# Designed miniproteins, single chains, continued (2): the designs that were tried, part 15

Each design is a single chain, and the fold is of that chain. pLDDT is the mean over its residues in the fold that is shown.

## One batch from the design tools (miniprotein)

Design m4521
Fold by ESMFold2-Fast:
Parts: C-alpha cells; sequence; structure tokens
Structure m4521 (fold): chain A 100 residues (1-100)
C-alpha cells in the first residue's frame, strides 16, 4: 500500500511539472503543490497523508475555475484534463487508504 501510494504521488508530481511547463503563470501554485506532496510523502498517518493530497488537488480545482475566464477554450480544456488526471490519482489514494 505505501509503495503504491508513493507511486501515485510521483505520477502527480509529473502532472504538476507538465502544468508548470504549459502554464508558467501557475509556477508559484505548482511549486506550493509540490511542497504539499513532499510533506505527504513524509507523513506517517495514511488518513492525514490522503487529506494533504486531497486539499492540494481541491485548491488546484478552485484555481482552474478562477482562471478559466482568462484562458482560451483550448488552454482551459488542456488544464481541465490535467486537473482531472490529478483528481483520479487522489481517488486511487483514497481507495488504498480505505483498504488499510
Amino acid sequence: AEEKINELIEKMKKILEEIKKLFPELSKAVEEALKVLEEAKKEKDPVRRYLLVESMVAMLELLYWTLKPDLSEEEAKELEKKVEELRKLVEEIEKLVREI
């Protein structure tokens, strides 16, 4: 379970790095999200670990909705896809934590 959760966090990091590359204006938000993922990797409690990752993705979802009016339709769809990929990974972590 721990190894699988760490694998999912590494996949989330790759998606965040892609967001930073495609949307440089989000660099600060991505850097803060990456710090939360490092904190989650050090967290010993599985539930608290999940809550850290969940809160980070929820904040990025809120940021997406805030920025959407300023983005082109293509940019908005691309960012939405990345945020949806992050949400799916969080749901996988939640399932693993519930099985413990």
Scores: mean pLDDT 84

Design m4523
Fold by ESMFold2-Fast:
Structure m4523 (fold): chain A 97 residues (1-97)
Amino acid sequence: MKEQLAEEARAALEAAEENVKEAEELIEKAEKGEMDVKKAVKEANLLLVAAEILVAAALNLASLVPEVREEVEERVKKIRERIKELQKRIDELEKKA
C-alpha cells in the first residue's frame, strides 16, 4: 500500500516535469520566432497549471508516506523553480511582442 502511494507520487512528479519541459519548449520556439507568441504563452500556461495540479497531488500522496516526503518536497522545489524561471521568460517575451 505505502509503496504504491510512493510510486503514484513519483509518477505525478514525472508528469509535472514533462508538462514543464513541454512549456519550456513552446516558449523557446516563440523566443526564436518559430511560433506565435500568444499561442505559445496560452499553451504554456495551461501546461504549467497542469504541472501545479500534479505537484499538489504528489505532495498530498507524500503526506501519507513519510519515507518519501523529503524526496517529493525536494523535487517539488525544483519544479517550482523551473516554473518561476519560465514565467520570467514569458513576461520578457510578451514585453517584446
Scores: mean pLDDT 88

Design m4524
Fold by ESMFold2-Fast:
Structure m4524 (fold): chain A 72 residues (1-72)
Amino acid sequence: DPEALAKEYEERIKANPDSALAHLALGVAYHRIGKLEEALRHFEKAYQLDPDSDVGKAARALAERLRAEIAA
């Protein structure tokens, strides 16, 4: 359930707001429930927090695809 998953990661981010992994996961959950602008913000935040990691690189790629999706 992407909505339940989003709520779980929202709580994790409250506990650790600088978790790149939590922002990536929340972005994926928001994308699945159609919250595209919120998903994009979390993907961008995940990349900003840890740009050289696998998490940050994945977040950047997802942000690029989502920006194209929003613009279409």
Scores: mean pLDDT 85

Design m4525
Fold by ESMFold2-Fast:
Structure m4525 (fold): chain A 52 residues (1-52)
Amino acid sequence: STKYVGFLMAVVVDENDNIVYGPTTIGEANEIVKKLLSQGKKAYIKLLPVLE
């Protein structure tokens, strides 16, 4: 059976290092970053260490 997936957890962080979106997949984090950028806000993705 398949137990692992190729998913990495990430948060969306603004330029002041404030978390603006909780832990999620990189795909969702990218969508949130694009939305924030379109609103004139700076944001980036911070990868989280994944524990087994």
Scores: mean pLDDT 71

Design m4526
Fold by ESMFold2-Fast:
Structure m4526 (fold): chain A 57 residues (1-57)
Amino acid sequence: DAAALAAAEARGQAKAPVNKAMNRILENPSEELIEEAAAEVGLPPEVFRVSLASAQE
């Protein structure tokens, strides 16, 4: 239980850059920003494209 809570908090910290990048993309959506964010956080750009699409709907 304590280990599970610590792991969840650590994952939250690791996701902070992803959330920041997503907010930037939402304010000024462009393929260049999506590709830059994906490269910076080490995720495929499709992850940000899907999130952007759901946020716009």
Scores: mean pLDDT 70

Design m4527
Fold by ESMFold2-Fast:
Structure m4527 (fold): chain A 57 residues (1-57)
Amino acid sequence: AEELLEAAEELERRAEELRKEAEEYRKQGDELTAELLEGMAALLEGMAAWLRKKAEE
């Protein structure tokens, strides 16, 4: 259970960094890279939410 929460926190942290990077690429006009990074962040956030739910069971 604790290992699942730790994994969720790590995924959430990585997702936050990816969203920050996406913002920088968007400011530079690289919409494709920004969109890719945002998609990856959303996937990690989904996995983290699933892990948190499993850890609470």
Scores: mean pLDDT 84

Design m4528
Fold by ESMFold2-Fast:
Structure m4528 (fold): chain A 119 residues (1-119)
Amino acid sequence: SAELEAALARARELAGRSEEQLRAEIERVLAEDPLEAVSRLAVEALRDAHILREAGLEEAAETLLRYARLALEAAVAAQAARAEAEGREVERGPPMAVERDEALGTDVFTPPGVRVRAR
C-alpha cells in the first residue's frame, strides 16, 4: 500500500516531465554521484513498475519503464565514455563485460554493444 502509493506518486510526477527534462535530471545525478546511483534509479523504477502492474495500473507502469530505460541508457553511455577515456573497455571490452553482467550493481554499466571488432 505505502509502496504502491509511492510508486504511483512517482509515476505521476514523471508523467508531467518531458523526455528532455528526465534526461537532464539523470545527467545531473550522473555528474554528482557515481554510476551506481543511476543504476539504482533504474532498478528502483523497474521495481515500482512491477508493483504498478500487479495493481493493474499499466499506463503508470509504462511511465516508470520509460524512465528506467532512459536511466539505463545514460548509465551505459557514461560507462562507455569513461572506458574510452581510460583507453580500456571500448578497445578490449567484451571479455570483461561477461564477468560484470553477473553483478546487479554493474549490469547497467556494460558497454552498449562495444565489441573487439574484426578489422
Scores: mean pLDDT 65

Design m4529
Fold by ESMFold2-Fast:
Structure m4529 (fold): chain A 58 residues (1-58)
Amino acid sequence: SPEVTAALGNKLSAESFYNAGLVLEQLNQLEEAAKAYRQALNLKPGFVEARAELERLA
């Protein structure tokens, strides 16, 4: 269905930003990591892992 397709697309994009955030944390680029996690949450508001990482950086 179109709704499922949109949700899957948003999940895949959110996963990409989440993974980028993890890499940026390893590089000690915490501001850029926080930005990546916020983008993941914008695409998938219920992304618990991205929210937890962003809260940890606050």
Scores: mean pLDDT 81

Design m4530
Fold by ESMFold2-Fast:
Structure m4530 (fold): chain A 73 residues (1-73)
Amino acid sequence: SELERRLEALRATLRAVFEIVGKRVGVPVSEVRKATADEEKFTELLRRAGLSDEAIAALLELIAELRRLEAQL
């Protein structure tokens, strides 16, 4: 379905970004994923990884979109 296709694309994009963030700050990708539950901690990790405020805002919106789509399952 279109919903499943969109979910797979978002999950793949976020997985790739989280792997890059984890490598840049020296933490496992599982720790990056856990940090998504705490916006302040997650934003700190992204800043340490060298993301701009604009990139951080865009990533937070992608995570919100993923959560909205998952709620439809």
Scores: mean pLDDT 85

Design m4531
Fold by ESMFold2-Fast:
Structure m4531 (fold): chain A 86 residues (1-86)
Amino acid sequence: VDKEVLELEIRIAMVLMGIAVLKLILPKIEDEKAKEEVEKLVEEAERLVEEAREAIRRGDLETARRLIEEAERKVKEAAELMDKAL
């Protein structure tokens, strides 16, 4: 197994775990604007993960890494918004 591919797959798994946690907490947000913003960031992160997996399948590891970094940023932003809204 290519170590770089394995590293990217582990990072994808961590992003997906972050998304799952955000989705579990989302119903506890009473601020509708914060809730909508978190939902949008989660949807964007999910799309980026799907694109990153397709890039890995094509062997385009540079594109996959960039997409994963973007997904990681979206999850972090959603988590920060959620922390402020709780």
Scores: mean pLDDT 86

Design m4532
Fold by ESMFold2-Fast:
Structure m4532 (fold): chain A 76 residues (1-76)
Amino acid sequence: GEEAVRRALEELRRLLREILERLRPPEAVAREAEEILRRTEEAVRTLVGSRPRLEALRGGLEALRETKARLEAERA
């Protein structure tokens, strides 16, 4: 269970880095994406057990994927 949490957290951090470095969004959107990571990491630290932590990570990943999709659509 813990390996899944670790991999999801690594994916979340990688996705944020891709958004910030590759897409270079406006400051407001960058702050929003950073806040999603921060809140998700805090939830993972606070929650006990793999399942609740994975649910928090899934939410964070979905939020960052939505932010990425929105930014990519705005460039099209």
Scores: mean pLDDT 84

Design m4533
Fold by ESMFold2-Fast:
Structure m4533 (fold): chain A 69 residues (1-69)
Amino acid sequence: MEEEIEKEIADALVLIYIAIGNLDFKRGNYEEAIEAYKKALEFARKHGVSPEVIKTAEENLKKAEEKLK
């Protein structure tokens, strides 16, 4: 039960951090977007979040990093 709740919270946190990153990216805050996407990926990798969500966060991270080049 506690483990299931933790996994549900982790999935929600991953989606929230992706949304925060997307918002920062749209506002031109690319460094903040990168940090949000990195946090999303860290939680996703620890808690077995879906491969599709991980791929989305990785692609968005790459786009944000490309903006700083």
Scores: mean pLDDT 79

Design m4534
Fold by ESMFold2-Fast:
Structure m4534 (fold): chain A 58 residues (1-58)
Amino acid sequence: SEAEEYGEKAYEAGKAGDVKAAEEYGRLGSQAGLDAGDEEAKRRAEAMAVRGIIEGGG
């Protein structure tokens, strides 16, 4: 899904230390989940962004 694609991008960006990209992809994934009426997809995209940032040294 679009939310999953953005969540994965958020995770990879965060893990690479690109906090701004992780936040933006996490926001896009969250919005895609909302637009789809999928609360789990929204939550997962947000969690992926946070996890990537933490693993990237945040």
Scores: mean pLDDT 85

Design m4535
Fold by ESMFold2-Fast:
Structure m4535 (fold): chain A 55 residues (1-55)
Amino acid sequence: SEEAKKRYERIKELVDLAETDPEKAREWASQLTPEEREGALDLIERIERVKKLRE
């Protein structure tokens, strides 16, 4: 479905952004719809946890 594709692409971009700029990713996630925002924030937090394991 088109909606699923767009949602997936947005989340994927947020994930990529969180790998590089988690602060910017969180700013962007806060501007999303409630459904997408919660999911995006969870993904960002998970990515940060993995990054902290390397730090």
Scores: mean pLDDT 75

Design m4536
Fold by ESMFold2-Fast:
Structure m4536 (fold): chain A 100 residues (1-100)
Amino acid sequence: DEKKKGEERLKQLAEDLKLLADILEENFNKSKEEIIEIIEKELDEVTQNTAKGIIDNLYKLSPEEQKKAIEKFKEIAEKIVKEGPTFELMVEAMSTFTVE
């Protein structure tokens, strides 16, 4: 059942995004390389690639901006887990670490 497989993948993505948010919050004072090692152990391969892009953008920010971005990302990730992954929430989560 392709529909069930899609729903299971979206649930896994939501949980992995929440886990990523928790990892970033707990480890924001660590080096980029240390955080990448954590995500490679804790997240699935698809989410790892997305997370690496997020981390690249995060480490372009000042420490104060990093903390604010992580707090916002955690709030969005918690909404995704609670309400389900909508396109709007996914875009908002991915754009949290962009420098404009």
Scores: mean pLDDT 73

Design m4537
Fold by ESMFold2-Fast:
Structure m4537 (fold): chain A 111 residues (1-111)
Amino acid sequence: DEAARLARQGLFIKAAAAIEEALEAGDVEGAARIAVEAAVSIPDPEEAVRAMRELSRYATQRLIALGREDQIPAFLAAVEAAVDRLVADPELAARLKEAARAGVEEAVAGA
């Protein structure tokens, strides 16, 4: 569905911009909250999991670019805390946390 793909691209662009602004301001917890809120706003669980991975990879790439690699563990911990706060389904929560870890690992491996 092209409309769903375009809506997902629009969501990613807005979330990525907000994440970048938060990280530039030193707000790692805010960046994590933005990423999780954007991902869980997607009704399809498979697309939500993909968005969580993509946004976590993006945020980690931005932390590396800013010379703040020491903040990567704090970002991941904040993502996991936000997932546990916002997601009532334990299976979806586990999948989102796994996707966030995978996104972080991909960004670090590509650095």
Scores: mean pLDDT 86

Design m4538
Fold by ESMFold2-Fast:
Order: sequence, then structure tokens, then C-alpha cells
Structure m4538 (fold): chain A 55 residues (1-55)
Amino acid sequence: SAMLEELAERGERLAVLGIVTRDREVFERGLELLRQAGLPESRLASAREAFEKEL
């Protein structure tokens, strides 16, 4: 659906922004949108682990 596609696009952009700026709040906001768009919890957990290793 268009709404889920928009959520996925916004989530990806925010997650990338959070990684680039090292901003946990922005990163987690991105992951929440990706979760709502249907990304599996395993993928979200892997993304969080990768983010922690960069800090």
C-alpha cells in the first residue's frame, strides 16, 4: 500500500540520518516507522546492534 511504502521510505531516511549524525533518537524514530511498515524484528535488532557498534 502507498501508506506502508511512505512509512518505509521515511523510516529509512530517518534511520540513515540518525546513523550519519550519531543521533540515537532520530535513529530509533526511523526504526519505529520501519517496524510499522512491516520490517521483521530480527532486522530491526540487527540495525540497533550495528548502530551501537558505531558509538
Scores: mean pLDDT 83

Design m4539
Fold by ESMFold2-Fast:
Structure m4539 (fold): chain A 58 residues (1-58)
Amino acid sequence: PPLSPEEQERQRLNGEATAWASKQVRAEADDMSPEERDRFVRELGEELGRQIARARAE
């Protein structure tokens, strides 16, 4: 098991945020064409990645 409580918390938050984002992407992607879905997923992933990185760097 992980020894660092801070790292464990970060991993937990990262997992929950990723799960939430995946759920949002699934809902939004269902309304989009395959090409627009791919672009939307890429853009959302980049934005989410930045937010997670910022939270970790805090």
Scores: mean pLDDT 67

Design m4540
Fold by ESMFold2-Fast:
Structure m4540 (fold): chain A 82 residues (1-82)
Amino acid sequence: SLPERTEAFEKAVKEINKVLKEAISRLEAGEDPEKVREWAEKKFDEILAKYKDELSPLEYEILRAIGDIFIGLLKSIAEQKK
């Protein structure tokens, strides 16, 4: 089992999920994928910085991995739209 999850991890996951949903909505609205990527990357960095000291090392690495995958996908979409 994972160590007992922190309230900070639950809040960070909720905020990340909100960023993911907003990024998808912005892409569906026809916003520039590169601008969506820049916005999402900034929001993800802000979330990680906000909760960093309250997260376990494992929780932090899980959130970073999720962010890296998501931002990588957005970069791929932006590259296809040049």
Scores: mean pLDDT 81

Design m4541
Fold by ESMFold2-Fast:
Structure m4541 (fold): chain A 58 residues (1-58)
Amino acid sequence: SSGLRRALAHGARELARLGEGELAERSKQLADDIESGRISPEEAARELAELGRELRAL
């Protein structure tokens, strides 16, 4: 669980570095929510996948 949470947070931070504007801001917020425990790992994985798809579609 803790390992998965750390991996998801790292993924969100990487999307924030690669993205720009709104995508970067949303990715930073997701990383903060994961690290603070405001979002479950299951929900975080789904949102991370969606952000990754949006970034690739650019």
Scores: mean pLDDT 82

Design m4542
Fold by ESMFold2-Fast:
Structure m4542 (fold): chain A 81 residues (1-81)
Amino acid sequence: MERIRKAVELAREYVEKGKKGEATKADFLRAIQAVAEAMNAIDGKKANEVARKLREAYEKSFEEAVKILQQAVDEIERALA
């Protein structure tokens, strides 16, 4: 439980940094990992789908990847509320 909350916090922090133009691609990869771990504790099938979509978006556009990441974080936070 605490582990999931920390993972969500980390991913959320990255999303906010991204909006401010302070995030790096390395930070993005860490955020993907954190979101995947948190999502896997809630819904393993969803976690695999989200991870795949994020990797694909990362190759196409950094901005789109950040948007998908934020949606995943919001979904996880909503499930934990």
Scores: mean pLDDT 72

Design m4543
Fold by ESMFold2-Fast:
Structure m4543 (fold): chain A 61 residues (1-61)
Amino acid sequence: MEEEKREKLIEILVERGVDKETAEKYIEKLSEEELEKLAKWIALENPTKEETLKKLEELIK
């Protein structure tokens, strides 16, 4: 289910050092396509917390 993808991404973001409430807020604003792109980007690039937050801010513009 699509909700499973959102929950998994929130968990990944929390592991990366993003607080749960912030992760939930960003993930809610992203489309399904953006969520999939974000998940793939994180898996490939293994970004830092700061890099991840910058990417999230860029996506929600």
Scores: mean pLDDT 78

Design m4544
Fold by ESMFold2-Fast:
Structure m4544 (fold): chain A 61 residues (1-61)
Amino acid sequence: SPLEELAEKVRQAIEEVKKELEELKASGDTSPEVKKKIAQLEQTLKYLEEKLKEIEKEIKE
């Protein structure tokens, strides 16, 4: 179903964001640019995790 395909894409996006966050945090770079990027990625991760919960709830019904 389109919802199952969307859930898979969101899970893949979550994994990509987590990897990028781990790499940026591991870099030890404390520049304002990197701090801003980390904050943006953390916000994106929260959004994607909430979106996945909504999709999974709809699939259950």
Scores: mean pLDDT 84

Design m4545
Fold by ESMFold2-Fast:
Structure m4545 (fold): chain A 61 residues (1-61)
Amino acid sequence: SHMDQVLAEIASLLKQAVDAQLQGKTDEAIKLLQQAIELAKKENMPQSYIDSLQDTLDNVQ
């Protein structure tokens, strides 16, 4: 379904953000997390889910 594709894309962005953070690429990790948040907003994901992504971003550095 479309939602399964959206969730897979968000999961991919989050994995890339973790990988970037492990490599010390903090700016890249921030950009990837911001992309995940914007995709979640565009697809009208629950606010609680968007808030959890924002909390993850706020804890980077």
Scores: mean pLDDT 86

Design m4546
Fold by ESMFold2-Fast:
Structure m4546 (fold): chain A 93 residues (1-93)
Amino acid sequence: SYLEKGKEALAEGDYEKAIEYFKKALSIDPDNAEAWNNLGLAYLYLGKYEEAIEYFEKALSIDPDYKEAWRNLGLAYYAMKKYEEAEKYFKKA
């Protein structure tokens, strides 16, 4: 599946390739919280924190109990030096 190909590209550090596969997965199933979270993670590794936050928020709108997405949201805010927001989201994870 495109989700699995995206996860493989993420593991290999091919973040742009991962983004292409996750976008293809989401074109088929837009309610896939894992694909939104992994898309956000690829943007996070590219230093695109604002886009990463939007995608983690999409994952959490689908699955509010998705602990990994809360942790990743905290990491994005931490990278932006927004430490109070980061702590709030880490406590949700």
Scores: mean pLDDT 91

Design m4547
Fold by ESMFold2-Fast:
Structure m4547 (fold): chain A 64 residues (1-64)
Amino acid sequence: KLEELEAEIEKDPNNPFAWARLAKYYLEQGEYEKALSYARKALEIDPNNPLAKQILEEIEKKLE
């Protein structure tokens, strides 16, 4: 799963969904700081990406 996500980013680093999926993976692993970094990267590419916004909100709740 992680290797597939990393390969997706390697092929197209400007795909906001690839970064959002990586953020979700780290959120599921409890790696909240990494998840936050990747979710923000997705939003930098597309600030209206609904998956990235949802993941960012979930991460921020865990960090509070």
Scores: mean pLDDT 81

Design m4548
Fold by ESMFold2-Fast:
Structure m4548 (fold): chain A 58 residues (1-58)
Amino acid sequence: SSKELAREIADKLIGTAEVSILESYGIELGEEERERLLRGDSEVIRELEERMLARARE
């Protein structure tokens, strides 16, 4: 349906924006993490946050 296509496009746009923003802040993304974000996998954001917090504690 048109709603499903619109959602896929929105997810890709959001993922692309998120990658760009994270990289602009100097956050190094792995290849797998980049691909997951571009596929709309929001769990990557949580995983990156946990990794960044662990590094900030050291």
Scores: mean pLDDT 75

Design m4549
Fold by ESMFold2-Fast:
Structure m4549 (fold): chain A 91 residues (1-91)
Amino acid sequence: MEELERLFGGEDFTPDPESVEEALRKILPKDVKEVRVLSIKGRFVVAEAVLGDEENRQRRLIVARALKVDKETGKVEDLEILLSGLLPEPP
């Protein structure tokens, strides 16, 4: 079904990475240092965020869903974090 393909990775509903980063920064704590979009699949986004300073650094994997996406450009107006987990730092 085209509806299902559109939801999970259709051509017209791929979020724009730049707008995803902006939307994530609105939700994440003010101490966020870095946000990197790793992958986008339909309305779902996988990103990595770095919080705190070098002594108190936390690296997190974030899975989010775009709530409002422009149909023509893929610009994300709003999103929701579904999962957030700590990533281990290599020694």
Scores: mean pLDDT 69

Design m4550
Fold by ESMFold2-Fast:
Structure m4550 (fold): chain A 75 residues (1-75)
Amino acid sequence: EPSAEFKELLKRWTLPVAEARELVEKEGVSEEEAKEFVLRKLLELLGVEADPDKSLEELLKELEERMKKELEAAK
């Protein structure tokens, strides 16, 4: 069932989130920087080139569009 594959994807996406949490907790990185780090890593995992000059909102839109396309392909 797709739920098993979805769990593996969440596990892979959880790794960048866990890494971002460690940056915030240990190094005092801002939440905005941590969010950008997670978004860029997720875009890389989806095979999308993340432009470092793009705003957080632009990265969120790209991630949302790519996630929708990826989920649609997984059906």
Scores: mean pLDDT 64

Design m4551
Fold by ESMFold2-Fast:
Structure m4551 (fold): chain A 70 residues (1-70)
Amino acid sequence: AMRDARVDEARALLDAYKENNDYDKILEIGGRYPEVGPYALLIVADKFPDLSDETLEAARKAAEVLEKRR
């Protein structure tokens, strides 16, 4: 579906911004595409480990659900 292709493209953009350390853009994309929001949070958490355990656990569970459906 076209929507799925856009989500895959958003994920590729997240990887590109991670390579350039553009964390503001990573968060912006995660906010605009809720389907990739958990991945954006995991990228930011890798850089900022002071995020709360509750927030990290929620992001991990959401990413797991998305992977199981693909």
Scores: mean pLDDT 66

Design m4552
Fold by ESMFold2-Fast:
Structure m4552 (fold): chain A 59 residues (1-59)
Amino acid sequence: SRRLEEKGREAEKKGDYRTAGRYYSQASEEAAREGDLERATELGRKSREAFEKYAEQQK
């Protein structure tokens, strides 16, 4: 949903990349379920980028 994407964006602004990745992942799954494959792909990419940034914070 757009609300999950918005929550992910808010978490990113706070530097909470783990939370951002989780929300983007959930939003991607919802978009795929709704048949919006372009949006699902984009949100999945944002989720992966957020988790990568989280991993960098742990180094």
Scores: mean pLDDT 85

Design m4553
Fold by ESMFold2-Fast:
Parts: sequence; C-alpha cells; structure tokens
Structure m4553 (fold): chain A 78 residues (1-78)
Amino acid sequence: SLAEKYESEGNYEAAIAEYKKALDKDPKNTQAAVNLATLLDILGKYEEAIEVLERVLEVDPNNKLAQNLLETLRKRLE
C-alpha cells in the first residue's frame, strides 16, 4: 500500500497520514490501526498511540498484539 511504501522510505509523517485515511474509510481496519500505533510509538507520540490501540480493542478485544503494545506503552507513561 502507499502507507507501507512511505514507511519503507522512512517518511513516517506521510505513512501516518495514509493509515489515518485508511481508518477514516474503515474504522474496523485493525491492521491499519496497529501499524499507525506502532509508528506513533516510534515517534514518541505515546498518548495518541494508546488511543489508537484502545479503539482496536473496542472492536477486537482479543487482539493480543494490540493488548501487548498497549501494556508496553502504558508502562512508558508510568
């Protein structure tokens, strides 16, 4: 996808914009949401990453990847 291309080029701002656009079109796109949260974590935007992961878990409560990432990010804010 275009988001993955920007990510591979190190253009994280453009990748984030494309993942946000994907989620606007499909709020249940958990793959785009997890990728978005991971990029936000890399950029130190922990609170925004937490919000994205919390929304994933509202849609898919058993998503272990989202659960693990959320727990890691919450520990960074302690």
Scores: mean pLDDT 82

Design m4554
Fold by ESMFold2-Fast:
Structure m4554 (fold): chain A 86 residues (1-86)
Amino acid sequence: MKKKKAEELLKKAAEALKKGDYEEALKLAEEALKLAKEAGDKLLEVRAKELMAEAYEKLGDEERAKELREEVRKARAEAQKAKEAA
């Protein structure tokens, strides 16, 4: 199932970040984001974008990191707003 595969890729991406393999972490997180979008799982999309932002920051691509962090912030604010409305 695409959701389970995305979660496994996110775990591997986080492990790659801890090891300093930032390019591999980015690649794994991008694949996870693609699968999360195909599964319609907004929480997995946010997690993938967070890992991508950290990887871009470590690689020195502050512009892409900032863009992804803003997307994560907006998505989390929307999720929190929906939870407060319930």
Scores: mean pLDDT 81

Design m4555
Fold by ESMFold2-Fast:
Formats: sequence, C-alpha cells, structure tokens
Structure m4555 (fold): chain A 86 residues (1-86)
Amino acid sequence: SAAQEAQLVAELRALGLTSVSNDGKVIDASGTVPGERVEALEALLRKYSEDKAATDDAIAAIRTSGRLRTTLTVFGKPLNLSVRVV
C-alpha cells in the first residue's frame, strides 16, 4: 500500500540515506549509513524484502565489504540500493 511504501521510505531516510525516491514503480535509495545503524539497515531489509536468498546475500555483502549495490523486491516492485557504511 502507499502507506507501507511511505513507511519504508521514512525508515530508509532515518538510516541516513539522503537520496531516497519513490516514483510509484521503483524505489531508489542511496547514500551512506553509519556503522551504528547497520543492524537497523539489516532489520529493515529482513522486514521489507520478499526474497530471503537475495536479502541474505545483501546482508552478507554489507558485513564483508561495507558496500551494497543491489536490487531487492519490496511490495512487488524493485528497491534499488546503493549504500556505503561509514
């Protein structure tokens, strides 16, 4: 729903992502996340992402490299993520 998408966008912004947009077809989120918010980012991905294998891969990438560039599925639409941990 639009309310659930608005909540996701608000939660992405709360992580420190400064570039978050939703055009009704695609959600794009990019920026930096402080190390203290990495657990919150992981929890957000587990909460909203529909593909467990893709979610687990994204979390592994964050933990091993401090970087994530991926597309996940949320509410039946793409969520494009470009994140760097600082």
Scores: mean pLDDT 88

Design m4556
Fold by ESMFold2-Fast:
Structure m4556 (fold): chain A 70 residues (1-70)
Amino acid sequence: SAREEALLAEIRALVDAQIAALEAEIARETDPMRQTILQARIIALRSEAFLAPRLSLEQQERVLANVRAE
């Protein structure tokens, strides 16, 4: 549906933007533990984006809300 396509596109755009920001932070980070935490966040975001198309519309809306809150 057009609504699902729009939701998935927005999730992907926000995830890509957040990953880019996290990668920039990793490049400036000197603490290996903080780098590890930031890398774990990138993995989690990629997993959410990958799984989103397999979810119901209601679950996709929850993913969007969660990504926006972070």
Scores: mean pLDDT 87

Design m4557
Fold by ESMFold2-Fast:
Structure m4557 (fold): chain A 83 residues (1-83)
Amino acid sequence: RRLAIEAAALAEALAEKFEERGLTEVAAALREVARALLAGDLERAEAIARAHAAAIEAAIASLSDAEVEEVLERARRLAEELL
């Protein structure tokens, strides 16, 4: 459960950053992944991630080092709230 919560927190933090950048569809997909992970629905989480893999990969690759640090800090805070 802890790893699923940490993965969900990371997906939510990435979604928030991508929404800030106007990548609304990628952000929505990542929020669905986070929701599925928190529900314990690993098959659904995998299916959504697979369907959006290329877009998610491109979006992550576009982040600067500073933006990566910001996402990791948001993910850490979210995971603490969910645990």
Scores: mean pLDDT 83

